# Designed miniproteins, single chains, continued (4), part 44

Each design is a single chain, and the fold is of that chain. pLDDT is the mean over its residues in the fold that is shown.

## One batch from the design tools (miniprotein)

Design m13503
Fold by ESMFold2-Fast:
Structure m13503 (fold): chain A 72 residues (1-72)
Amino acid sequence: MLSPAELAVLRVLAESPRPLSLRELSERTGLSQATVSRAVRGLEARGLVERLPDGRYRITATGLVLLAELGL
């Protein structure tokens, strides 16, 4: 199951037309950078987000499917 922090990060990435940094995810979710960092690592391990070479994060097709299944 996704944690509340992982779900919040995944939703923000799904709503963004571009990849987001940890700072931008922290600002948009209202969560600390440490909490967001742990959340993106958990999501990345599950294949739901990917880290780009520039250090920004993007939602995967699998992540989008999961959000749709959750009605989000």
Scores: mean pLDDT 85

Design m13504
Fold by ESMFold2-Fast:
Parts: structure tokens; C-alpha cells; sequence
Structure m13504 (fold): chain A 65 residues (1-65)
């Protein structure tokens, strides 16, 4: 599963993490997010959520274009 965003904000990052945890229950194992820009606050949210996503069996890859 892949998403493209112009800018990844902390609010969007929180919503994405919440959605990914729900999708993990449905068997989604890998998600990629491509963004033109990532705020430092969004990066912190993603980094803090990584252990929880890993426990749920979801690999999250975030790339800046």
C-alpha cells in the first residue's frame, strides 16, 4: 500500500499511524508513504510509533521526494 502527500504534518502522521494500526488487524503488512516535505514534528510522531507498528506486524517506510 502506497500514499503520496505534498506535506506530512504531525496531525496527518498521527491519523496515518492510527489508520495503519487498524489496517494491521486486516492483514496489511507493508505501507509506504512518499511526501514532498515532512515536518520535524511529523517525523517525531512516526519515530515514536515505530515500535507499536512493528509489534502489530506493519512495516512503515517514509520517503521524502
Amino acid sequence: MEFKLPELTAEQAREIVEGLLKLAELGVKSVRIDAEKITPEAQAVIDAARPELEKAGVRLEVRVL
Scores: mean pLDDT 78

Design m13505
Fold by ESMFold2-Fast:
Parts: structure tokens; sequence; C-alpha cells
Structure m13505 (fold): chain A 91 residues (1-91)
């Protein structure tokens, strides 16, 4: 499942402020899902992990995830869902 394969490892890397591990997981997710999802959907999925971090009380991890997305996905056009998820992660 996406939760076991990507979400839990991404949350763990964010809690540890481990940008290198977080980036490696995101790059593997992009590779595994190549041709199956859009870059916008990958960006949305990473932001959804930020929402989960925020909901579990990891506000620093949620900020880390948003900062990562703003830096590494800057050339990917945000969808309306992306904007909602970004705002929820920072709430």
Amino acid sequence: SLFDKYVVPLLNAAIKNDKETFKKIVEEMKKDLEGKVTPQEIREAVLAVGVLASNFGDKEGAQFIVDFVDEEFKDVEPTPLDKVLRNLALS
C-alpha cells in the first residue's frame, strides 16, 4: 500500500528532519509511479503526508514537508487540491 511503502517512511524522515532520506523516498515514489500518475499528483501525495504530520501534532515535520515541496516541486503547477492540502498542512 502507499501508506506502508511511502507514507510511513516519509513521516519518519520528516520527524528526524532528514532531507536526504525524504528526497530519496520521493524520488523512488516518482520512479515507481512513472507513467501512472502526473507530477501534480505526486506533489499532492507529498503534501497529504504533510497534512498527516500536522494532524499527528508534528508541526515542524509538516513545515519541513511544505518547504520540501515548495523547493523541489517549484516547476510543477499547483492544482486546487494542492493548494487546499498545503494550507491544511500549515494549519
Scores: mean pLDDT 88

Design m13506
Fold by ESMFold2-Fast:
Structure m13506 (fold): chain A 84 residues (1-84)
Amino acid sequence: MEKLTVEVTVPASLEQAQQAAGIAVRKALEEYPDVKLVSAHLEELEDGSVKVTVTFEGPKENVEKAAEIFREALREAVAQGRRQ
């Protein structure tokens, strides 16, 4: 069992980042059911971006792949949610 912390800063509002992070976590856990979410934290930065920090736990190979899925899904969800 390994713990892996993923940190991503996204150019989105806190509300958009929360929705995107929820979607991304769900996708990662659906692909790798042996991986679990240990913690999730979102922080709004002074420049208006949001720092998303999540920690996964599971078998090393599955945790690394789940983290990759999370990063990709988070970026996609944020891109779809962005408005001018």
Scores: mean pLDDT 82

Design m13507
Fold by ESMFold2-Fast:
Structure m13507 (fold): chain A 74 residues (1-74)
Amino acid sequence: MTEEVVKLVEEVAKAAKLSEEAKKVLIKIGQGEKLTEEDKKILEEDSVAEFIASLLEGRPKEEQIRILKQILSL
């Protein structure tokens, strides 16, 4: 399940043309890792990544997969 979340984050990052740093932060969220202050600043500088992070935070991996698939369908 974590591998599927990471793959979907990679596809979303490519579609949205996110920075490599923003992509890494979204992968950390998908892996259930706690964000550092540096990670939060990266999200503040990328409004698209910040929006995606807000949709994923606090949700179980099954819901994260569903949300990421919906984003890719836009």
Scores: mean pLDDT 81

Design m13508
Fold by ESMFold2-Fast:
Structure m13508 (fold): chain A 61 residues (1-61)
Amino acid sequence: STSLFSPEVLEDLLKASEEQLEKLIATLEAAAKTSPPVVARILRDQVAGIREILAQKRAAA
């Protein structure tokens, strides 16, 4: 699911700290709750991709 990100965005996400990624996930999940259903789905798909990156960082730490 990381394939949904551009190479530049993916590189920035890989360089971000675990704390920064957790804050980003929380922000996007909060935004999804107040968004129309289609936009909420897109935001949740992005959260899933970011969670995969966070899991990779935890494995690498």
Scores: mean pLDDT 80

Design m13509
Fold by ESMFold2-Fast:
Structure m13509 (fold): chain A 86 residues (1-86)
Amino acid sequence: MKKALERIKRLLEEATGRPASEEEAREVVLQAIGEEVAEELAAQGKELSSESEEADEERLKELEERFRNLSEEELERLVERLEKAL
């Protein structure tokens, strides 16, 4: 977990040329997880309602829970995806 965040922080520093915080690295990972979840839902034909602020809070909580439960392999895949995108 901590090593993956440090790698993402390094990638952000290389891409932007400025120091990145651990919080910024976490935000990038949460966004990447959100994209994967959106792709999974789209592939299954499920629509995510974005009509309410309550739905946004539930989604953020789900992304945080998914981040917390990510295996080292899943984090490594996300880092590789981010490296390829940057």
Scores: mean pLDDT 66

Design m13510
Fold by ESMFold2-Fast:
Structure m13510 (fold): chain A 92 residues (1-92)
Amino acid sequence: MEEKLKEEYIKKAEKYANELVDIVRQKDPQHAADVAFRAYAMVAMAKGATVEQAKEITDILKEATERAKNASPEEVVKIVDEAFEKVLKIME
């Protein structure tokens, strides 16, 4: 059951990623970053992040989201990548 749950979350993440691509194409890069950060948080939870890790990840993504709102499109990409690396490091 646990492995099936993980597979379903991964499949959902891929489906959400495809839906987000369509939304992103119609939205500003900053809005796209916000949507990506939300997806990252969900993926972290799905991968078994503890409540404590989820809190830390949420704080990092919130900070990155605020920075992205005032950044150029090129800077938004860099902020998104940096946030992703920090999330991965917390999850290990």
Scores: mean pLDDT 69

Design m13511
Fold by ESMFold2-Fast:
Structure m13511 (fold): chain A 91 residues (1-91)
Amino acid sequence: KLEEALKKFDEAAELARKHGDDKTAELIEQAKELGKEAVETGDATKLAAMGVLISAAIWEASQTLPEEVAEEIAKLLKEGFRLVLEAVEEK
């Protein structure tokens, strides 16, 4: 479900901003937009770009945020990415 995926990305971005990490939040928001485009167009290159940004966001969070916060963000981003993949495949 795209809607459920977007909610998870929004939660992850809010967590990053709440802890003062605007950089991680921006990476998450960019990944969210690519995910929306991937579901709307079926474009595999947008899925690949989204995966790169998610990996970058997880790495950045692991360097800048407390471990428990970074782990929660990683979980939300991985679940959101899975939901985007499922939404694209069901089209």
Scores: mean pLDDT 83

Design m13512
Fold by ESMFold2-Fast:
Structure m13512 (fold): chain A 115 residues (1-115)
Amino acid sequence: SREELIKIAEVTLVTNGLPKEVAVPIAEIIVRNSKNREEFEEYLTQALWALQGLDEVLAPEDAAQAKNMLKGFIESLMGDEKGTVEIFRRNAPKVLPEELVEEVQKVIDEYLATL
């Protein structure tokens, strides 16, 4: 269901260092802009790679290695929500629909402006 996809995206983004206040609206934006499950998974993967500073979707094996390498870096920033959100902002995915990128960027910019 749509609600289940939003929850999956929220939990994934929060687990990778995004504050819940930012992760929830981003999860809703990803689901709203996805036409099917495959697009949802692609957009969520792009969001995850933005948090880890990667520009492209990697194969699962390469993605796992990259994630393990960057996990310690992200975990060190989980106590600094501003730093984690700024990393996501700087590495905004290039292959996402323009409308999705604009909505996500607005959420991040508004959150950063309150810090």
Scores: mean pLDDT 74

Design m13513
Fold by ESMFold2-Fast:
Structure m13513 (fold): chain A 78 residues (1-78)
Amino acid sequence: MEELVREAERLLEQLLENKDDPEKVAELMKRLEAVYAELRAAGAAAGDMSPTRRVLEAVREAYESDPALRAGAEEAAA
């Protein structure tokens, strides 16, 4: 799980660095979503969702600080 958390944090950092590049943002979001899905599965199996929650909080903070990222996330969820 720690390796998945670090990978998610790395992907989030790259997403923030490339927020002005829509194609890179889309690619990084797909990767982050895949890692998040693995974290959810691992957390459920281990009975500990703390790592998954930490990643979700980091993503949420990033989206709250950048309106463009937030709009993109809401559009992807619809």
Scores: mean pLDDT 71

Design m13514
Fold by ESMFold2-Fast:
Structure m13514 (fold): chain A 120 residues (1-120)
Amino acid sequence: MDREKQERIENLRRGVDSIEKRVTELTDEAAEASRKAEELISKGGSVEDLREIARQLQALADELQDLAKRAKNLAKKAEEIGDKETAERANEVAKRAQSAADSAQSAAKKAQEAAKQLES
């Protein structure tokens, strides 16, 4: 039990560490893309630029949402094996990823709406 349990704990911890690193990277990218979207909207950027930043923000939102689901799954597995610390970390990572995904998706919608208004 202890050896198989240790391997499962190590694999779960590496999974959480990997997801946490990716969530941090994508959250920073989403924040930068959101700032660029706001600048394009305020300065009257082109329809093409607004559509491109909207696509980028939507892709970031989709990846962050998938990472949030994966982190929640790792949290459940950590709870099953009794690793409360890893479960708590995974739940916090999932919460951060979901928040970043929601923000990126909101920014994507605003950029897409601005592009549609310019075509009208």
Scores: mean pLDDT 88

Design m13515
Fold by ESMFold2-Fast:
Structure m13515 (fold): chain A 94 residues (1-94)
Amino acid sequence: SIDSVISQVDNIIDQTQQNLLQSQTTQQGINIVNDFMSQITSILSTLSDSDRQIVIDHIGDRFDQIIDQLLQTHSFDHVVGVQRVIIDWRIDVV
């Protein structure tokens, strides 16, 4: 079901969030997001277009919250670098 897919995605996002909050450089943050995207793209490839859109929207909402947290603890350049990679990926998978 879509709910079980969202639960699996949330577990990956939770791990990614923890790793991002511990990242010390922009490149580390980018690498963490690339690992996330690799895992999620594999999951998305098995879904219908409508279910894929639901999961992508959910990921976007979760990452907006993560970016807000990163802005409190990390440099602007670090946060912009991470956000850019996420935005570019979301465009490519839609």
Scores: mean pLDDT 87

Design m13516
Fold by ESMFold2-Fast:
Parts: sequence; C-alpha cells; structure tokens
Structure m13516 (fold): chain A 72 residues (1-72)
Amino acid sequence: MLSPEEEKEALKQGIADAEAQIKAAEAAGDLEAAKELLKKTIEELREVVKTSKSKEVKELAQKAIEKFEKKL
C-alpha cells in the first residue's frame, strides 16, 4: 500500500492531470467530455476522502471536490 507521502504526491498529480484534461476538453468545445471527466474525478476524489487515513490527503481531495463541483 502507498505511504501517506506517496498517496499525497499521487493525489496532487492526479488532480493536476484531471484539471489539464478537463481544460483541454473545454478548449476543444467538447463540453460533454469535460462534464464526464468532472463527474469521474469528483467520484474518485470522494473515494479518496472515504478510504484515506491521511488528514492531509482528505483535505486535498475535499478542496479539489469543491473546485470541480463549481465547474459543473
């Protein structure tokens, strides 16, 4: 299983990658793909909040959920 530090770094990278993909879909005019990516990312982040034992990881995931929900 990932260490808390590895989990935190993986989450930060995952959030950044998701933001880039969503922005690329929006720039391409593919609003359906952007919305699907947003929903998928929010669901994955909610799982992280439920399953992670790290307070820092949970806080990062929760802040990301709030940002992505505002884009829906």
Scores: mean pLDDT 81

Design m13517
Fold by ESMFold2-Fast:
Formats: C-alpha cells, structure tokens, sequence
Structure m13517 (fold): chain A 64 residues (1-64)
C-alpha cells in the first residue's frame, strides 16, 4: 500500500540521515519481506547508493 511504502521510506531516510546504516538496511529487509520478496545485500547497497548518495564502497564496508 502507498501509505506503508511512504512510512517505510520516511524511516529509511531518517536512519540514513542519522548515519544509522545498519538500521536503514534492516528497514529495507523488513519492507521486502512484507511484500513477499527476498532482497540481497547487493540490492540493498544499490538502493542506498541511489537514494542517499552514499558511495557503494562505504555501503559494501557496512554490509561486510
């Protein structure tokens, strides 16, 4: 639902702004699971890089 997607997006950005990257990753995993989908760490890294201008190298370090 659009309302749920909006709430998840807000929570993701809030955690990213506070540099809580682990929490931001968890929000994305929970969102994917709620949609009946499995999301890979590589897909999470790509989404974080795209949405918050965080470098892929920094995200790979966080996920390692």
Amino acid sequence: AAARDRAMTRQFFERMVNKDYVGAVQVMRDAAKSRGRTITDQEIAAQMAMRMNVSKAQIDQILA
Scores: mean pLDDT 66

Design m13518
Fold by ESMFold2-Fast:
Structure m13518 (fold): chain A 57 residues (1-57)
Amino acid sequence: EPPRLTREEFEKQVEELEKKLQENKISEAEYRRELGDLGGRTDDLDMIEKIAELMKK
């Protein structure tokens, strides 16, 4: 996968992580770590803000 995520790829990855968390396929700690990793792979400020909102919850 490329170093940077497209907006579509970013949204898909976030949705997959949320689904896995809700289905207990990953831990809360792993979810937040992966979410932070996704934030580091995008330069879109809106996406970064969405990550911050999700991590706050």
Scores: mean pLDDT 74

Design m13519
Fold by ESMFold2-Fast:
Structure m13519 (fold): chain A 103 residues (1-103)
Amino acid sequence: EEKKKEEEIKELKEKIKKLKEIKKIYKEVLKYMKETGSGLEPEQIDQLRELEANNDITLEKIKSLLVKDGPYRQELIDYLEARIEHIEEAIKSLEKKIEELKK
């Protein structure tokens, strides 16, 4: 029973770590977009969705989809901000589960 709780805590900590990494990437993308005025073209929306579905989210891969004056700029900003908020809620939920498992 103790061994199972330690393993569950380890798995939850790893999930939190991955969520924090994705959150950091999205924040860096927002900063890059603000500095460069970039956005997505229509064909790149599907590529972004594919990266997310495959858990293959990196700063460089998202940057490669961004073009100067891309028409889907505000939509991407709104999407990334909503995703960051969702990730923060998920992290808090997982941290609460760890505290419940510890004692």
Scores: mean pLDDT 81

Design m13520
Fold by ESMFold2-Fast:
Structure m13520 (fold): chain A 94 residues (1-94)
Amino acid sequence: APQPRMTYDPETDTRTLDIPLVPGVTLRVSLTKEGVTTLELLRDGEVVASAVATSPEERAAALRAMADRVSGGAATALRAWADAGGAPTEITFE
């Protein structure tokens, strides 16, 4: 699987991390310096789910909701990150 790719926008002070879960399915995480997190679930380059979280608890809830929209290794990875407190702590490709 492709490795995670990070981009940084200095105009908005936003870090965006594209995390490939399975072929065709990517989790995009955008984090501002204020700790606002935007989560986008992409399938074949199209956003199929999105959420904004301002706390680890909101991020965990969003990841669980996104996991319910996918199956297999993608769902497993999203639930594992939610259970780890709402932040990607490890990137698993299965």
Scores: mean pLDDT 72

Design m13521
Fold by ESMFold2-Fast:
Structure m13521 (fold): chain A 85 residues (1-85)
Amino acid sequence: SMITEILNEGQMLSLEEARKILAEKGYGKVAEKIEKEFGTLANIILPILAAFIKNGAKPTEDQLLEAARLIREGRVEEAFELLFK
């Protein structure tokens, strides 16, 4: 499925690569907020979000932050639906 392919891509991204992708797409400030809220979990969350953005998701900053919270809760399919609506 598309979600499985994007999640596999996210697993191949480093935190540094994820930060770069998010910053280049205009999400640098919300990525910083996610790192502050989630700490070390941002090592998993930001690569997944960067993979979604790289694959065409165009969320608002609030939607991206909510998607991060859904991913933390293991609700990755709901995060995908929010970001690709």
Scores: mean pLDDT 86

Design m13522
Fold by ESMFold2-Fast:
Structure m13522 (fold): chain A 60 residues (1-60)
Amino acid sequence: SKIEEEAKKIIEEVERQLVRDHLAGAQLTGEQARNRIIEEVAKKLGISKEKAKELVDKLS
């Protein structure tokens, strides 16, 4: 679906930012990184965090 396509693009963008941040010395746990992805998906798609979590889990 279009929502899944948009979510996948957001996930890829956030993952790229997380890699850059890690190389710049930011230390995030896997849980913190996952939560940031979920929050960004929810925000950009205008959906609940619960729905965003389902999409992230489905697309990962």
Scores: mean pLDDT 81

Design m13523
Fold by ESMFold2-Fast:
Structure m13523 (fold): chain A 92 residues (1-92)
Amino acid sequence: MLSREELVREIERLLDALSEYDKDVSGLVSKEDVLKIIEELGLKLPEEVIERIFEKYGDEKGNLDYLRFIMEQLKSAVGLSKIEDPYAELLD
């Protein structure tokens, strides 16, 4: 099993790749495209973590709202969120 720190790093790599992929800056990437990016980058994310990300940040059409994820992470980092660790629900 990857360490928590390694899982956070893999998720951060995914979010960076999604922002580069989303040329229209819609904030949304389809589940199929997210899975392709994970495969192309060789990310070692467990299926359970991927499912939790889509459960929390997925829309009704199966798109991932990755900008909402990034914004929650940023709010946590600058103390604007009551959640000190945005990864706790995904990795613990």
Scores: mean pLDDT 75

Design m13524
Fold by ESMFold2-Fast:
Structure m13524 (fold): chain A 128 residues (1-128)
Amino acid sequence: SFLEEARKLSPEELRQLAEDHVNRAKEFEKKADEYIEKAKAAPTPLDRANYLVLAIKYYSEAAKHYARAAVFYRVLGETEKADEYLKKANELSKKAQELLDEIRRLVPDDEGLIAYAELNLPNVKKVL
């Protein structure tokens, strides 16, 4: 498991990897936010839904990296940082679910796009 591999690392390596995962998570979150802005400006419901699918994908990557950072901080005994980044991962998971609900409203008959969006939802528990 990711936790078992993390427990094998030195404190300095754990801290560096935690920081790297936080930085990567922030980059993916920013990319997701850019797709949300594109969705708002989209000319059709289908175009909007397609941008929201990309936003879900990038929020999912961000949530994964925040969850992994939380594991590294927990192994380090930095409980407050671990809780902060796990909270961020769960908030992005909720946001991705809300975007999926919006896609279902925009394109209710596009079963393929809805299924693809659902497949890309973050699974924070599977990362831990």
Scores: mean pLDDT 90

Design m13525
Fold by ESMFold2-Fast:
Structure m13525 (fold): chain A 71 residues (1-71)
Amino acid sequence: MKRRVVVRVEYLDENGNVLAEKTAVHEVDSPEDEAEFEFEFKLPAGKYKKITTVVRPDGSVETREEEVEVK
C-alpha cells in the first residue's frame, strides 16, 4: 500500500542560520532512503547541523538532528 510522507531537510551553520533546505514527498510508509529524495547540497567547508522533519499522512511529525562535516 502506498502512503505519502513529506520529508524536509535543513542544513544549519554553527550559529543556527539555515544555509540550505529541501522538501520531498515520498510514496512509502518510511522515508529511509535519502538517495530516493536526491538531496545534493554544495556547501562551503565547515560543520553543519542537518535537521530532518518527517510528516506522515496521519499528521504525525518526527524530527531528527545530525551533525555533518563538509571538507
Scores: mean pLDDT 67

Design m13526
Fold by ESMFold2-Fast:
Structure m13526 (fold): chain A 95 residues (1-95)
Amino acid sequence: MGPFAEALNRAEEAARQAVEALKSGDIEKAKQYGDEFVKHLLEAAKLAGLPEQGEDFANRLKKYLDKAIKGEITPEQFENAAGYEIATLRALAEE
C-alpha cells in the first residue's frame, strides 16, 4: 500500500507544520498547512476505499483547526485530534 502510506505521511507532515504554525501564532501558515493536511487525508481515505469516512475526518479536523486558531483549544489538543484521525484511518485501511 505504498500510495496510501505516502498520502498518510504527507498528511502527518502537514499536521506537524500546522501545529508549529499555531504555536508561533502564524494563522496564515496554520490555515495553509491545515488545507494540505485535509487534502492528503482525503486522498489517503480514497486510496483506502473509505471516502465517506475521510470526509467525516476532514470535517472534524477543520473544526478543531478553527478552534485552535481562535484559541479555544491548544495546539497540542489539535495535534492529538489530528493524530487520532490519522491512526483511525490507518487502522480502518488494514481491515
Scores: mean pLDDT 85

Design m13527
Fold by ESMFold2-Fast:
Structure m13527 (fold): chain A 94 residues (1-94)
Amino acid sequence: SAAEEEIRRLLREAAELARRVAEDPSASTGVRTYAALLAHELERMLSLSREEQLRTLENMIAALDALAAQYPEWRAELERLRELLLRAKEILEE
């Protein structure tokens, strides 16, 4: 469906952004480590049930909020990741 294709697009864009953050040598080790884990987990999202995808997205959003509070210098990039995940979550809840 168009909704499923949009979710796939959002998750792919989020994974690509997370990989770019993970590869950025100017980022804090904590930010890079979490971004690498996030990218890997996002690639596995499509194999999960809708209910598991929703729970995983909620956990990822909460983790990004906590990370942005700890690393305010990376808030803009972390908020962009959060926005992509939130949009995917909103479509899944429809």
Scores: mean pLDDT 86

Design m13528
Fold by ESMFold2-Fast:
Structure m13528 (fold): chain A 90 residues (1-90)
Amino acid sequence: MKSMEEILEEMERLLDEMEEAVANKDDDKFAEVEGRLLRLMAEAAARAEKENDEEAKKRLQELGKRHSALVREYLKQQQPNDQLEHVLSL
């Protein structure tokens, strides 16, 4: 079994790979890496809850914020400006 530190470290590496995929406009790579990240997030969250690991929960929240920021950046690259402005006006 992977340790919590190993899972969190792997998640940080996957977030770095997602950032690289966004910069390179590599949609296939972004989707692949996000799938792996979401699997590890679910595993890490379940384990942190079971073990009542407050530090791991806090780190997971920060990694989740980074993931959300990358998804927002990716969506800005994919959406037409007119559609994005319409969504933001709601």
Scores: mean pLDDT 77

Design m13529
Fold by ESMFold2-Fast:
Structure m13529 (fold): chain A 92 residues (1-92)
Amino acid sequence: MTREELEARIAELRKEVKRLLEEADKYFAEGKHGLAILLRIGASQISRHVRLAEEALRKGDLDTAQEHIDKAEELLKKTKELVKEEQELLQK
């Protein structure tokens, strides 16, 4: 995997984190505090791994950067699944 490919994945993860935080603010305003908390926790965990990936890339450690990006992408998927499950429960 190239440095440019890893940087592109980090940029996408940063956009997704921003979307999660914007969605959390929306749900908090709607009184859906459980959804807001889930989104904020997910965004925080993803942001930590994105930061660690960026630090690894600065040091030229592509393998460590990839591990953190993979973990961030897994956390993003799990956060979206948990949010979807909670949304469905609130509408029943």
Scores: mean pLDDT 87

Design m13530
Fold by ESMFold2-Fast:
Structure m13530 (fold): chain A 92 residues (1-92)
Amino acid sequence: SEKEKLRKAYMIVLRELAFVLDRIDEFGDVYAEAEELPIDEAIELLKKAIEKLAKELTVEQLREILERLKELGSDEKAIEIVEELLRKKEEE
């Protein structure tokens, strides 16, 4: 399912952002809540959590996350999400 692929990509991104900010416990809480929700609601919850954490990250930190995901051959949708976050941050 395209929605399931998107959910997985958002979970990967949220984990990476939370790790850099030393907030992996918040990732765990959001993960547990998303697990109990229908897919569309889970995706929206994950997007909101990502947007919240992305506001606390620098452009440099987002570039480091993007480079790491590319070097590890990570999920393509996760890479696209981080690229979009970086673009938005650079436009601020």
Scores: mean pLDDT 86

Design m13531
Fold by ESMFold2-Fast:
Structure m13531 (fold): chain A 91 residues (1-91)
Amino acid sequence: SRAEELLERGKELGLKAAVARLLYEGASEEEKEEFREFAMTVDGVKEEEIEKAEKEVEEKIKAGVSLEEIRAEIAAEAAEINAQLEELGLL
């Protein structure tokens, strides 16, 4: 359903937001590893999902998009998803 698609997109976007935030805040390799371990063990996120989020953020950086712009784009998409979920009564 549309609702299931929006919830899955929201989950994927949440991972990208976390990755972009860690990079923006200058997180250490140890802090990044702690995030990966937490996401996999507590939230049941697959390693491939984290790798996909990391790759997508890295591709935007390689394309010359700033971390500030990446975070703004993620926030804008999250707002759109949240608005649609609210319309469906899921927020």
Scores: mean pLDDT 81

Design m13532
Fold by ESMFold2-Fast:
Structure m13532 (fold): chain A 75 residues (1-75)
Amino acid sequence: GAEKFIALLKKHIKEMKDLLKNPSESNLLDAEILLGLANIILGIAKVTGEATPEIEALIEEAEKILKELKEKLKK
């Protein structure tokens, strides 16, 4: 159900936020992998009819974290 997808996405977002605390090329790669996994979860949620606005908001949060990490590395 949507609850399980939300829990998994929150776990990935927490991990991405921890990576954002110490910006590095290695942590950027790890964050890109986590966002990739988050998009796979979204895809599964869509095909099962479990894609809720909360799931979409969590994906947007993950995308914003990756963008911020990329910007910190370009400075």
Scores: mean pLDDT 85

Design m13533
Fold by ESMFold2-Fast:
Structure m13533 (fold): chain A 79 residues (1-79)
Amino acid sequence: MEAEEVLIEVLELSKATVSSPEENIDRLIEAIKEGGIEGGLNEFAKINNGPAPSDEQVEETKKQALEVGKNREAELAAS
């Protein structure tokens, strides 16, 4: 599973568990679909009035998403 797909799945699941407006989560998902992990991080920064992500933060986020995807695949294989 690609890093973008993993992050989108996590965001979709978060809609069921948080009281936050679904519009903010949908906005993040669309940003990821259009601009990948970098697009999602830029949109997250805008929502939280934070600075734009660095190249290192984008690469670190991609690596973390891939590790989450690997762990999920391992859990499915273990069942």
Scores: mean pLDDT 73

Design m13534
Fold by ESMFold2-Fast:
Structure m13534 (fold): chain A 80 residues (1-80)
Amino acid sequence: MEPRAAASRPFPSREEAERLAREALEAARAAGVLAATAVLRGPDGSYYVGLAGGAPDEEAARRLAEEAARQGLAAHEAAL
């Protein structure tokens, strides 16, 4: 299985971002997929969630999730 990673849209609250991260991890676990999430806060108070699944190990999944979250934040900042 090829690893896949994606970043969420920005969320105005940490609670909303953490809820998406939790729901995504629960869905992945139910499907038997190894996954990780990362939540990053932007300087304007917006939150981004990175999700990665299908990685060979948890460390690889975590690294991909963090990278996806960073790219999502950078893309939003570039649009300002």
Scores: mean pLDDT 74

Design m13535
Fold by ESMFold2-Fast:
Structure m13535 (fold): chain A 73 residues (1-73)
Amino acid sequence: GGLLEALERGLEALKAAKSREEAIERLREIADQTPDPGGRAALGAAVRALEEGVSIEEMIRSIERGIAHLRST
C-alpha cells in the first residue's frame, strides 16, 4: 500500500493499543509489511517519536492531520 494506507493502518493500531509498548510493536509490524518507502519511513518516525516520549494521543492527532492533508491534496 501507499503512504495513506500505511498511515490509516498505523492510526487504527494506535487507537486499539492498550500501552505504549503495544503501540510501538504494532507500528513496527505494519512498517515491516509496508511496501511503500514513504509509508515505511513515516511509521518508523512514529515509532521513534513514541520511544522518545510523545504520547499516543498526540501521535493519533498528528497522524489524523497527516491523513487529512494527503486526502485534500
Scores: mean pLDDT 84

Design m13536
Fold by ESMFold2-Fast:
Structure m13536 (fold): chain A 100 residues (1-100)
Amino acid sequence: MLTPELQELKKNDPELYEEALKLEAGAALWVASSKTDPALAARARAQIAHMVARMVARFGREKAERVVRAVLAELERNPQVSPEELAAIRATLEAALAAA
């Protein structure tokens, strides 16, 4: 079930919703690979940072921030994501927003 943040994107901005799903999938891959494949985890981390930078370039900072916020809300409700993993993902996505 979608969070209110992701439901709003789906209703009002379908392109940002698709970017949110891609970003969430990248974060999930980072989490899933972190214990078994550190090289894949590092590539997934770099990929989500690159996705954020590309969203800022394409849609602007405000829209990219809305996508990042929606993804973090979804991950916070995901029982497969630990608080430590969520903090690392948040820091990575926020740093990518600040750098772009």
Scores: mean pLDDT 84

